Designed miniproteins, single chains, continued (5). Designs and how they scored, part 17

Each design is a single chain, and the fold is of that chain. pLDDT is the mean over its residues in the fold that is shown.

## One batch from the design tools (miniprotein)

Design m16560
Fold by ESMFold2-Fast:
Structure m16560 (fold): chain A 79 residues (1-79)
Amino acid sequence: SELDELKARLLAAARAGDAAAVREAAQGLISLTTPENAKEVEDTLKEAYLLAAEAGAEEVVRVLTEAGRQLRQLFPDLK
């Protein structure tokens, strides 16, 4: 699915420290987010954040922090 492809791209981009690719994949994921899949998208953003933090990819961490903020504004019921 497009969701699964974007999840895979996000994780690969985060591991590679590619902030532009992370931004593109994160925005794609947010655009596909529904109440039913919001937790799955949030979990993927958290996983990407941990990969970026481990790699010391500061710009990727910033991009993912902003993406997570946007997701929570759209879906405030996320735990």
Scores: mean pLDDT 87

Design m16561
Fold by ESMFold2-Fast:
Structure m16561 (fold): chain A 88 residues (1-88)
Amino acid sequence: MMVDVTFTLTDEDGNVWTGTGLLDLDTGEISGTAVNTDTGEKFYFNGTYDAETKTFSGTAVNLKTGKRYTFSGTYDEATKTLTGTIKA
């Protein structure tokens, strides 16, 4: 079962990254795209969701530079929002 989700991630400098994606509740696979709202840089997200802990983790890739980031956080099923941190 695929669910449309939104991402809200905060980096170490306090910048907010927002995006949208898909969560497969059967496999735990997450994929999506996000934008750093301060810089306008675009990223692709790929990760996994653990339904028992309601946590997620994965990697983000800058679509222009190829620079990789890691992310982790929690999922709120009521709002369908993934909230957490992103780190270089």
Scores: mean pLDDT 80

Design m16562
Fold by ESMFold2-Fast:
Structure m16562 (fold): chain A 97 residues (1-97)
Amino acid sequence: SAEDLLKMADEIIKKLDEIIPQLSPEQKAEVEAEVERLRIAKAELEKNPDDIKAQISFQLELIATTSTLYVLYRRTGDPILKELTDYISELSKKAMS
């Protein structure tokens, strides 16, 4: 449901807000643009929860953010990045099932 998608979005953004400050300045700079686009997509989804376009936009930005975090994890080996990507992937899979 749209309500479940919004709840997932809230949980993901909350987790990002908790973890991003723990990253190095260089790691943070690489992900902040993607995270900001995700926040914008979430805000649009909140305005129009039943808008399929808004739902798709949020899902695409989530894929982009997760991919960027995973690439950063592969380059740095930082276990916090793996925990974050695993968390996002699990919530995303649950909401899209």
Scores: mean pLDDT 82

Design m16563
Fold by ESMFold2-Fast:
Structure m16563 (fold): chain A 65 residues (1-65)
Amino acid sequence: MPPPLPGLTQEEVQREVGLKLRIIGEMIDNKASDEEREKVNKELLNARTPEEVEEIYRKLLAKFK
């Protein structure tokens, strides 16, 4: 799991952590392959804002739903 983004407020940190946990849950529930998990993890490592993490989550949901 990538580390939390620096410079966030307490509310933003909790929102980010919640989104990352939901991303992990969706990957587990949909039995994502190691390749898919690696791709998503790389996208999360490149994210710089909570909005980017939310965008990654939306794209992941669209792919599985």
Scores: mean pLDDT 72

Design m16564
Fold by ESMFold2-Fast:
Structure m16564 (fold): chain A 72 residues (1-72)
Amino acid sequence: MAQADARHDALLARPPLSDAEIDAILAAVKAQYPGLTDAQVADLRALLRTMSRMGVSAADARRALLDILDAQ
């Protein structure tokens, strides 16, 4: 189960974001900003992958994306 795997990764100091978590964050962001282009969505996905490698949580990554979009 992915949840058990995430718990194991947490014991190693950083659980990465899964593709499902990234997709869920992007879906939520697109719901709030329906004017986003496919190119912008691809850029946001790249940012989420970078945040995942830095050990950022799903909640913090989502917050950072919303903050960036609010600042535009």
Scores: mean pLDDT 71

Design m16565
Fold by ESMFold2-Fast:
Structure m16565 (fold): chain A 94 residues (1-94)
Amino acid sequence: SELEELLEEIERLAREAHALADSDFERAVALVRRMIELYREVLEKVDPENAEKEVEKIERSLERAVAARDALAVRTIATDILTDVRKLVEEVKK
């Protein structure tokens, strides 16, 4: 399904962001920004009324992590997006 394809791409991006967060912070941030774009697509399909609000929350968290140069925060945001998308995809499959 399209949702499963979006989840697979988000999983791939999350793995890459985790691997790069300490060695190439700017690239890890760019990968997480791409994850946020895909997360918006998932939310617009499964929870459209909350899509903008949830995306805005994650974007604000990422901007704080970027300002602080916090690699751990970037990894945590990637994990949080992935965890939420997995939950949303599983909910739709039920």
Scores: mean pLDDT 89

Design m16566
Fold by ESMFold2-Fast:
Structure m16566 (fold): chain A 63 residues (1-63)
Amino acid sequence: MDEEIRKVAEELAELYLQGTPMEEINKRIEEAAKELAKKYGKDEEEVKLQIQVELTRLLVEKR
């Protein structure tokens, strides 16, 4: 799960840097969190938070 969260966050960071609207980024976060929560039997809100934290970390590293 952690590696999949990282891969999702890396893809979303790339889309953000390419100028993808925040509404689309947020939609993709919700979709990824829902799918990973189903796959691993985890809470959807917890997975969503983990994706958001990793995405923020990657965006800071790209500065």
Scores: mean pLDDT 80

Design m16567
Fold by ESMFold2-Fast:
Structure m16567 (fold): chain A 74 residues (1-74)
Amino acid sequence: SPLEELLRLVAQLVDHALRRGDRALAEELFAAVQEFFETGDVAGFIARVRELAERLGAPEALVERLVAAARTLE
């Protein structure tokens, strides 16, 4: 399921942020997912997650998988 894949990838980013001590970024990731489920704004969600993933230093491959999963839900 694209939704299950999306949630799994977001959970990995959240875990990574928490392990680095960045609770604020983890909370921003939760807020981005909540807003996506409330609004259905795929473009806004992708833009926000790319911003947060870049701040975290996440691998590009992980970000592209997350973006692909989100686009499938559009």
Scores: mean pLDDT 82

Design m16568
Fold by ESMFold2-Fast:
Structure m16568 (fold): chain A 90 residues (1-90)
Amino acid sequence: KPSEEEIEAEVWLALALIQIAVLKISKGMTPEEAKRAIELAYEQALKALEHGAPRDEVARVFEDVAKIAEEHGLTDLAEELRKKSEELRK
């Protein structure tokens, strides 16, 4: 049976993946809306990591969010997220 921490990790990771899916399909978002959703996905992925989500899965989430941030002109945020993804893969 999954532990409380395993359930917490899965929930936060699922929430981050939902934000990424919404960002990918929502082509009508304002830059402000996109930035908030990107920041939310990042925070949710960090919560998943804190609760023991697999580092590789969280790294992939950071890579996806970084790509979306770059597509919305948030280059500094994209670079930060790529660095965090690389750290998780070490």
Scores: mean pLDDT 80

Design m16569
Fold by ESMFold2-Fast:
Structure m16569 (fold): chain A 86 residues (1-86)
Amino acid sequence: MTPEEKLEKAIEELEKAKEEVAKLPLPEEVRERVLELLEEGKEKAKELLEKVKKEPEKAEELLKEAHEFLGSRIAEMAALVDAAEA
């Protein structure tokens, strides 16, 4: 897949995460915070997608940056969900 396609798939995964959050028995405050983090992840992936298109020579570095950023956001969301169940 192209770097652009990989970022598009990352955006799709974030949308799926929003649907999964809707199925979880989370407190309202936790759910709202998780949704905010998912939206931030989507906007960042979209921004990096535009950068990959403008600077294809940096595509691999931008993909790694996107992967690390999104992974960090997912970990933070998982911690929030886990804390709500603790």
Scores: mean pLDDT 77

Design m16570
Fold by ESMFold2-Fast:
Structure m16570 (fold): chain A 90 residues (1-90)
Amino acid sequence: AETAAKAAAIYELAKALPREELEKLAEEAREAVENREEIERELSTMDPAERAKRLAEAVTLLEALARALEEAGLDPEPLRELAAFLRELR
């Protein structure tokens, strides 16, 4: 319930963003995908409980943003790829 509520809130906020801001988010997602090995190394040294919490929050955010990007006609794949990678680390 909490995760779904956060996803809905983020999605509604993202949906209200101007197209230029959504384009910036797509670029940020591309950069994040290029740095995913570094993210994995950082997470591997984190406390398991803290890691699980951060992974859940990040996946929720990325999936909500991907939906907003797709509705704006932008490429959601970098966000979905990063979300899938983080989901595998749980």
Scores: mean pLDDT 72

Design m16571
Fold by ESMFold2-Fast:
Structure m16571 (fold): chain A 63 residues (1-63)
Amino acid sequence: SAEDYAKKAVELAKAGKLEEAVEYFTMGQVLGASRNDLLRALAALVESFGHDELAAKLRAKIK
């Protein structure tokens, strides 16, 4: 499902597999994953690139 792609992007970002994480995030977005699932994946991605403040702001938008 779209949500499974977004969740896999979080796992890949945490594992340092950033290229694969971006691909899975993009597929999640294209297939219509929820706003909250996409925000979790995006937060994990930007945190993996060292943008901790941006990651915190993205997580604050999650319900």
Scores: mean pLDDT 83

Design m16572
Fold by ESMFold2-Fast:
Structure m16572 (fold): chain A 65 residues (1-65)
Amino acid sequence: SDEEAAKAGEEAAKKGGGAGGATAAYDSLRHGNFKGAAQSAEAAIKNASSEAARKTAERILKQAK
């Protein structure tokens, strides 16, 4: 479900940092889950360990909006 995908994306961001969250956000976006993509991208931004990872997550968030 969209809700489960969003939760998985937040967990991916917590464990894998910004890159993990960005990957989950992109996957949600690819499947038309814009809510999950936005939540995962926001979590990726919060957990980004580098500027590059944060910028990638911000780009995905823009696509989800």
Scores: mean pLDDT 76

Design m16573
Fold by ESMFold2-Fast:
Structure m16573 (fold): chain A 89 residues (1-89)
Amino acid sequence: SSAAEVERILATLDGIQARLDALISEARAMGDTAVVAQAEALRQTVVETRQLILANPDDVQLMVRRFTAVSLGLAGVEFDLRRAARKRS
């Protein structure tokens, strides 16, 4: 991948990490320990994904696969947190 493409990918991962930090804070405020644990595990996966991409910058299939997994994970955390919030309201 080009340096600019790698930078854009890393910026997207940084955005996902910031979103996860916000979701963790919201889940903690709600006392939802299960969603906190889920989001913390995904945050670790984001860190590992970043390191893997930096180690393998030319492996486009690896990047796509890992990004898809992280994106689905984020959607899952958001879904579970919103579902928990609805049950509390």
Scores: mean pLDDT 84

Design m16574
Fold by ESMFold2-Fast:
Structure m16574 (fold): chain A 65 residues (1-65)
Amino acid sequence: MRERLLELLQRVADELNAQGIKATVREEDGKVLFFVDTSNLTDEQVEEVVARVREAAIEAGAIPP
């Protein structure tokens, strides 16, 4: 689970970075952390980022659909 979640979140972070949105994935104390700089994002862009992270977590089996 953790390895797959890290892989999928890293793909999301890479796609966001390609769009100019700073995003980083880290593992700390057995938890997977996703950081994104939202200071220059609209509410709609923040919702899109949250949706992508949620989809990755569902695909990794970390949360139910």
Scores: mean pLDDT 78

Design m16575
Fold by ESMFold2-Fast:
Structure m16575 (fold): chain A 71 residues (1-71)
Amino acid sequence: MPPVRVTVVADAPDEKTLQQAIDAIRAAGGTITGVRKEGDTLTIDAVFPSPEALVAALQRLRDAGIDATFE
């Protein structure tokens, strides 16, 4: 699957929020290819083995209280 961008929208995202987002993506089967902080927004580029893994990652992020969108 081509890389997708995960945008994390959080109140002043810190290292803990970033680690939780990475852990959620990896737990769903995603492979992290890039991480960038732009102001108050975290962007994570990841490769998923299937669309189902991508949906599972989004659900895990939501369950952790992290507002995230995929592009």
Scores: mean pLDDT 73

Design m16576
Fold by ESMFold2-Fast:
Structure m16576 (fold): chain A 83 residues (1-83)
Amino acid sequence: NISAANDALDSISAIASSNLSASDTTKVNNLINKAKTAINQNDSASAKANLESLLNIALSNISDINTRKTIGSLISSVISILD
């Protein structure tokens, strides 16, 4: 469900803007846009790679464990849709 994937990615963008620097938020939003493009093209490998890069930025730059868990869950939800 592309709609559910887009909703999850929009939630990740909102969390990033509240918890990351402007520079890291820009990087995350670029990865989200690449993931959305890959999902629309049924390119699961590219979508997953961009989501994994996004997760690495979040885990490296967000100290709050609950926020990291929330982002991880949202990314996992998107990856599960890519089947």
Scores: mean pLDDT 84

Design m16577
Fold by ESMFold2-Fast:
Structure m16577 (fold): chain A 73 residues (1-73)
Amino acid sequence: SRIEKLGQESKELGEKAKADYEAQMEQARKLLEKDEEEGKKKLAEAEARYAQQQEEIKRREGDIVRELIKEAE
């Protein structure tokens, strides 16, 4: 069903967001050892991006729940 597909897409987005965040955090950690200012900037950017992606995933999940409620009514 479309709901199952949306659930799978939400899971894939979450997994991708986490992997991207972990990769960015590793880059930031390595950069902090070489250039503290650039490393701190990279860290802040990684955190902001992950927070944004989590909010987008949460919004998509909310849309799925609303569609489920409408179908149940």
Scores: mean pLDDT 79

Design m16578
Fold by ESMFold2-Fast:
Structure m16578 (fold): chain A 83 residues (1-83)
Amino acid sequence: MIPSKEEFKKLVEELEKDPEWKARVEATQAEIDRLFKEGDERIEKLKKEGASPEEISRVLAETIAGILDLVGEEIDWLLEKMK
């Protein structure tokens, strides 16, 4: 069951009052920023080595997958916290 857009907004407003959720959002954002930086550095290295577009796309896909895993962990935490 996926909440409606309006139900999701109400949920977010309630969560914004929670200091633990705020701390988790900040920590998750910092890890996402790190994954983007590491991904960009790997892509830059591959470009310098003359890597194919497919190899560059794989690194991009791996970076996105890592970010999705982090988001999934936060969703799982949120679902466990919810009644």
Scores: mean pLDDT 77

Design m16579
Fold by ESMFold2-Fast:
Structure m16579 (fold): chain A 59 residues (1-59)
Amino acid sequence: SLADEIVQKLLAGEDVEIEGEPSLFLEVVRKLDELGIPYRIENGEVVLLETGAKFKIVE
């Protein structure tokens, strides 16, 4: 899925900015929780604590 591709990029240390619905943000967060990957949410972005890679949805 697109959320799986985003998680893979974030784990590789790549920042991801894409157009999408808020549901995609929630799907990525859910997958990170399922995998036990540490993250924080700051200023509407997901930030992986290990790599510093960031994910956000832009309009």
Scores: mean pLDDT 83

Design m16580
Fold by ESMFold2-Fast:
Structure m16580 (fold): chain A 55 residues (1-55)
Amino acid sequence: MTQEEIDYAAEIAVDVIKETKGDVEKAIESIREYGPDVFTEEQIEYIIEYIKKNV
């Protein structure tokens, strides 16, 4: 991933954490359900790992 893609993925992870009020399982489920339409598999895995480390 480029630095811009990494920064964008981190922004999305933070937004999803806020929307789910820090519920890791709900945040991951949201990304797995809607992420494939917008993100590559590599970006989805990065977002999920970011959520796990930052909640």
Scores: mean pLDDT 79

Design m16581
Fold by ESMFold2-Fast:
Structure m16581 (fold): chain A 94 residues (1-94)
Amino acid sequence: MKEEGEAVLEAIKQAEKEALEAIKKLTEQGDDKTLEQLVDHFIGESEKIASHYKDKYPEVIEEIKKSLKKLGDLLEKLGRKDLAKKLYEKAEEL
């Protein structure tokens, strides 16, 4: 149902906002290991959500792709091109 898809989209947008804030804080702190773990975790969760909703709500997949690219853009601006590449590659694979 469309209402269920909208709730999932809101959850993805909230997770994106939280991830963007965490990336900024971890980069300012120089906590590279936690930042790398956060990126790998976000990629893994994105794959799980995408596999579950791929056939029911294609708009969820498009929102996940946008979130991955947005996180990648921030990481590239912060000098973490290696992590940005991981996020961009995952967005293209979904």
Scores: mean pLDDT 82

Design m16582
Fold by ESMFold2-Fast:
Structure m16582 (fold): chain A 62 residues (1-62)
Amino acid sequence: SALERLLKGVRSAAEAAGLSKEEIEKVVEKVKEIAEKYGAGSEKAQEETEKIVDEAIEKHKK
């Protein structure tokens, strides 16, 4: 499904960036909310997801 592909991409990116399991789970929950609001296959859901993932990675670096 579109949601499964989105979440797989999110988990892969977060794991590659070195985020903890707890940090990854928080990001995944936010992405699920975005997918429910906009639709997992929508361009808006991708944009909002990329924003949240980038913010989580930046926060992890500090």
Scores: mean pLDDT 82

Design m16583
Fold by ESMFold2-Fast:
Structure m16583 (fold): chain A 90 residues (1-90)
Amino acid sequence: SVEELVREMTALARKAAASTDPAEAEALLRQFVETTKKAVELLENKSQKIAVLNGALAQLDLVIAASPPEVRPAARAAREEVEKLLEEEK
């Protein structure tokens, strides 16, 4: 369900924010982006898709703020991918 995928996104973001390994953080953030894509794919309503994508951006902003400098580039790359998904929904 979308609700389960949104919960998984939150768990992945939380783990990424706690990671001190750039490779681990990159893998977790890649899973975050893929889970976001799956959640959006299950939705038919454009406004709901935009809401999920904005929620994902907010979570990634928290990851960027919480993460050590070595992890932030991976979080910024994930944010750029989510922003591109949001532009496709406009």
Scores: mean pLDDT 85

Design m16584
Fold by ESMFold2-Fast:
Structure m16584 (fold): chain A 62 residues (1-62)
Amino acid sequence: LRELVKAALEKLVEKGVPLTLDMTAEELAAKAREAGLPDEQIAALESFAGKTLDEIIDFIFS
């Protein structure tokens, strides 16, 4: 899960998608879908429903 989320966030940045710490997991998943990320990476982001990017980063790096 952590590796899939990291890969998704890295790919969004690589594709020039602007990310802010207050973006929701739902917004991140929508941007990932629009950017053509793999379904498994989108699903990993969606698993954090109700969380912000700040909270997701804290989870990944804790």
Scores: mean pLDDT 80

Design m16585
Fold by ESMFold2-Fast:
Structure m16585 (fold): chain A 79 residues (1-79)
Amino acid sequence: MEELLERARRALEEAEEAKKEYEELKKDPSNYTGYAAAGVRLSGASAEGMIVLKQAKKLGDKEAAELAEKAIEIAGGKV
């Protein structure tokens, strides 16, 4: 349970950081490589969040599930 909770926390942090960077870089079209990299990080955070959410729901870990759902939502993924 602790490992799953830590994975959920890391996915949420990655989603929040990548989303902030993505939105900021979106304002500067000359920094396309940075913007694209932030988009890839968001996709990765969404994928990790989905894996953690599925496992958390299976194990009944409500805290990990809530954090994973939030990570997916921030990253623009579907739950």
Scores: mean pLDDT 77

Design m16586
Fold by ESMFold2-Fast:
Structure m16586 (fold): chain A 72 residues (1-72)
Amino acid sequence: MDYGLLAVRTPTPEQAERLRDELRKRGYNATLADPTTVAVQTPAEKLDEAREAAREIARELGVPAEIREVEP
């Protein structure tokens, strides 16, 4: 199965932890790559859905987040 990876950077560690937890509640495989970066691993066909979910959560939380797709 082909997987894709998203990196979501936030200004603070607390915001990164909140984003990680909300993504996990929505069923995404989200972990902290570093204190301010959430890594989201998902099947490649669901990358766009995961990116949209991350954008929506960041907007709901009022977090200025930078979302980047990581190429393998």
Scores: mean pLDDT 82

Design m16587
Fold by ESMFold2-Fast:
Structure m16587 (fold): chain A 64 residues (1-64)
Amino acid sequence: DDRLHQLASDLAREIADTARRDGVDAAERVGQRRLDELRPRLSDDDLGFLERVARVTLAALRAS
């Protein structure tokens, strides 16, 4: 659980930092690439959780 929460925090931070520097479209690509890298190491449930974190983070950035 701690490892999954750390991955979620790292993912959200990387997405937010990329959006600030390079825009939301670049942040979406970075998030998708990171999820693809993690896919073979995670269960479907854990991957689904991180996909939701990325989606919520990107939605918040688009709304601001």
Scores: mean pLDDT 85

Design m16588
Fold by ESMFold2-Fast:
Structure m16588 (fold): chain A 55 residues (1-55)
Amino acid sequence: VDKEKGREIGLKAKEEGGDPSANDEQAANAGVAGLALSGGDEERALELARQLLNL
C-alpha cells in the first residue's frame, strides 16, 4: 500500500467528514488502512477511512 497516498486519503476523509476528534496521524492511519482494504479504490478507501475515524 502506498502510505503517502493513504495519508492523503485519510486527511481528506477527516476534512470532508468534519471529524474534529481525529488528529492528523489517526486520519493518515485510517486512510492507509482504507486504501489497503479497498485494493487501491480511492473512493472506497475514502469511505472506509471515514468509517474507521468514527470507531
Scores: mean pLDDT 73

Design m16589
Fold by ESMFold2-Fast:
Structure m16589 (fold): chain A 56 residues (1-56)
Amino acid sequence: DFTLSPERQAILQETLKQTNQQMDELQKNNQPQSAYDQVSQQQAQLYQQRLEQLRS
C-alpha cells in the first residue's frame, strides 16, 4: 500500500507474520475456532497499539 509510511508498512508486515505464525500453531494443535478468533482480536489490538506508538 503506497499510502503507508515505511514504519507503518513494517508494522503491518510484522503483524501479518506474527498472526500467520500463531494461526499455524493453532492448526498444528487442532485448536477450536474460538482460539483463532481470540488470536485475530489480539493481533488487531496489538496492530492498533503499534500504530498509536508511531504517533507519539
Scores: mean pLDDT 77

Design m16590
Fold by ESMFold2-Fast:
Structure m16590 (fold): chain A 65 residues (1-65)
Amino acid sequence: MTKKVDISPYVEKLVAAGLSREQAEKLVSLLELARAAGTRLTPAQLARAAGVSVEQARLAIEIYE
């Protein structure tokens, strides 16, 4: 892995929407990993993996889109 993705803008948007920084970073990193693998996480899978609500996971997907 040589390429870095700046996730800070997505993290800051999620924090502004009421998530903790740790939750926001975990959500965005999971979405980036899924994208790099050529797959999509459902809101339920993302919520379970990140330890957040399904609503928070959906919000992260919307911001990342």
Scores: mean pLDDT 75

Design m16591
Fold by ESMFold2-Fast:
Structure m16591 (fold): chain A 85 residues (1-85)
Amino acid sequence: SERVDALTEAGLAVLKAIGLSDDPEAKAEAEKYMAKAAEAGNEGDVEAAAKALIEAAKVILEKSTNPEARKAAEEAIKAAEKALE
């Protein structure tokens, strides 16, 4: 489904943003939200999963100055918002 595809795209974008970030606190906090997203996804709660991915991406945007990490985080938010439609 388009919503599941968008959720997958958002998750991959968050993983990319985490990988490009050099702040260990931002990585740990974003990974915590990724775990929440995975739990919600396993329960079939697409809305909760998408919201958790948005929070993970926001952590990267707040703490990272790396342009590629920020771009990946913005792409993650856009994909997660599409999953919420």
Scores: mean pLDDT 85

Design m16592
Fold by ESMFold2-Fast:
Structure m16592 (fold): chain A 55 residues (1-55)
Amino acid sequence: SEVDRLLQEWIEHVREQMRRQGYSDEEIERYIREHRDEVLRRIRADPDGFRREFE
């Protein structure tokens, strides 16, 4: 689904950005877990708006 695609794109972006900033994989996965539900709610509410803000 569009929602699942946008969530996966956000996850991949966060992993790449935080890895470049020197965070460990454990820190990155913790960040994703802590923010996943909030991001998912934002995507479900307005997937087009989320895409515009993120990309």
Scores: mean pLDDT 84

Design m16593
Fold by ESMFold2-Fast:
Structure m16593 (fold): chain A 77 residues (1-77)
Amino acid sequence: SEAMKKIEEIFEKMIKEAEKLINDPNGTLEEFEEVVSKGLKEMLTLAKENNVTLPQEVRDKIQNKIGELTKKLLEKL
C-alpha cells in the first residue's frame, strides 16, 4: 500500500539521520533520542491514520534496527 511505502521511507530517513549522528563526533544522545522518537511517532501516526496494522515481522525489524543503532551510539560514548 502507499501508506506502507511512506512508513518504509520514514524508517529509512530515521536510520540515515541516526547513522549521521553516530558518525558525528559532536552528536549527542539527546539528538539521537529526538531522531528516533520523531521517526517512531511519524510511522505510528501514519499507520493509525491509514488503519494499517504493522505486521510482527515489520515491528521486529524496527525494534532490532533501533537496538542496533543504540548499541553503536553507546560504543561511541
Scores: mean pLDDT 85

Design m16594
Fold by ESMFold2-Fast:
Structure m16594 (fold): chain A 90 residues (1-90)
Amino acid sequence: AENLKEALLKAGYPEDLAQAIVDYLEGKISQTDLLDVINAYRESLGLPKISVDEVSELIKIIEKFKDNPEQLVEFLQQWRESEKKRAELE
């Protein structure tokens, strides 16, 4: 959990998003709370909001890679770049 937060911050993700991911994994916040933080972050970047289904899939990936935070960060960076390219295509 702590290593995951540090890796997310190092990759340029904001403190609130990194903390929300950790809090979700520790059972401190709901999936809806996590979705709201993710969508607030995406909106700040001009990216489209994600659905509950997309958050559910993202959570599965976070759970799978929580012991390998570097791999999770790489996945999230690739996902962000993919969404950015899709937004540029209108």
Scores: mean pLDDT 72

Design m16595
Fold by ESMFold2-Fast:
Structure m16595 (fold): chain A 90 residues (1-90)
Amino acid sequence: MNKNIKIEKVTFLSDTEAIVEFKILNPNITEENLEKIFLDNVEGLVSAEVKIDKKTKKGIARLTFAPGVTAEQAAEAIKKLDPNAKIEIK
């Protein structure tokens, strides 16, 4: 639903932690804006830490989920943000 980023890759480090690699589509987007977008749109998320490289137009988000959230539920929530996201579940 959000057009500010394109999610390129999602890697689950554990059941509660994922790394999201994305491309920036909105050049005026901030790390704080994206952290809010992740928290508002990804159900079960307890924290989001976003790092942006404005020169390369790329970013990384580290997402932490509540212990009751499954990787499948997390993946579906991320796909609500970008339905074309390629998500690897272990």
Scores: mean pLDDT 78

Design m16596
Fold by ESMFold2-Fast:
Structure m16596 (fold): chain A 58 residues (1-58)
Amino acid sequence: SKEEELLKYAKELDDKVNAEIAAARAQGLPFDEINALAQKLSAERDKEVEKKIKEYEK
Protein backbone atom coordinates (compact mmCIF):
# COMPACT_ATOMS: atom_id res chain seq x y z
CA SER A 1 0.00 0.00 0.00
CA LYS A 2 1.02 3.63 -0.40
CA GLU A 3 0.97 4.03 3.40
CA GLU A 4 3.37 1.10 3.90
CA GLU A 5 5.66 2.45 1.15
CA LEU A 6 5.65 5.90 2.79
CA LEU A 7 6.51 4.43 6.21
CA LYS A 8 9.33 2.38 4.66
CA TYR A 9 10.65 5.46 2.86
CA ALA A 10 10.56 7.53 6.06
CA LYS A 11 12.43 4.77 7.93
CA GLU A 12 15.11 4.65 5.22
CA LEU A 13 15.56 8.44 5.50
CA ASP A 14 15.75 8.20 9.32
CA ASP A 15 18.38 5.45 9.04
CA LYS A 16 20.37 7.64 6.62
CA VAL A 17 20.22 10.64 8.98
CA ASN A 18 21.36 8.49 11.93
CA ALA A 19 24.22 7.04 9.85
CA GLU A 20 25.46 10.52 8.84
CA ILE A 21 25.34 11.76 12.45
CA ALA A 22 27.21 8.63 13.60
CA ALA A 23 29.84 9.23 10.89
CA ALA A 24 30.26 12.86 12.03
CA ARG A 25 30.78 11.68 15.62
CA ALA A 26 33.34 9.10 14.43
CA GLN A 27 35.20 11.91 12.60
CA GLY A 28 35.43 13.85 15.90
CA LEU A 29 33.31 16.85 14.93
CA PRO A 30 32.51 19.25 17.82
CA PHE A 31 29.16 18.93 19.62
CA ASP A 32 27.83 22.22 18.19
CA GLU A 33 28.66 21.17 14.61
CA ILE A 34 27.01 17.76 15.13
CA ASN A 35 23.89 19.52 16.47
CA ALA A 36 23.84 21.85 13.44
CA LEU A 37 24.22 18.85 11.11
CA ALA A 38 21.41 16.99 12.90
CA GLN A 39 19.07 19.99 12.52
CA LYS A 40 19.95 20.32 8.81
CA LEU A 41 19.47 16.60 8.11
CA SER A 42 16.18 16.47 10.03
CA ALA A 43 14.83 19.46 8.06
CA GLU A 44 15.88 17.83 4.76
CA ARG A 45 14.29 14.53 5.88
CA ASP A 46 10.99 16.30 6.64
CA LYS A 47 11.00 17.99 3.20
CA GLU A 48 11.64 14.66 1.44
CA VAL A 49 8.76 12.99 3.33
CA GLU A 50 6.45 15.92 2.47
CA LYS A 51 7.45 15.63 -1.20
CA LYS A 52 6.69 11.88 -1.17
CA ILE A 53 3.29 12.48 0.47
CA LYS A 54 2.41 14.99 -2.28
CA GLU A 55 3.33 12.40 -4.94
CA TYR A 56 0.91 9.92 -3.29
CA GLU A 57 -1.90 12.53 -3.24
CA LYS A 58 -2.07 12.44 -7.07
Scores: mean pLDDT 82

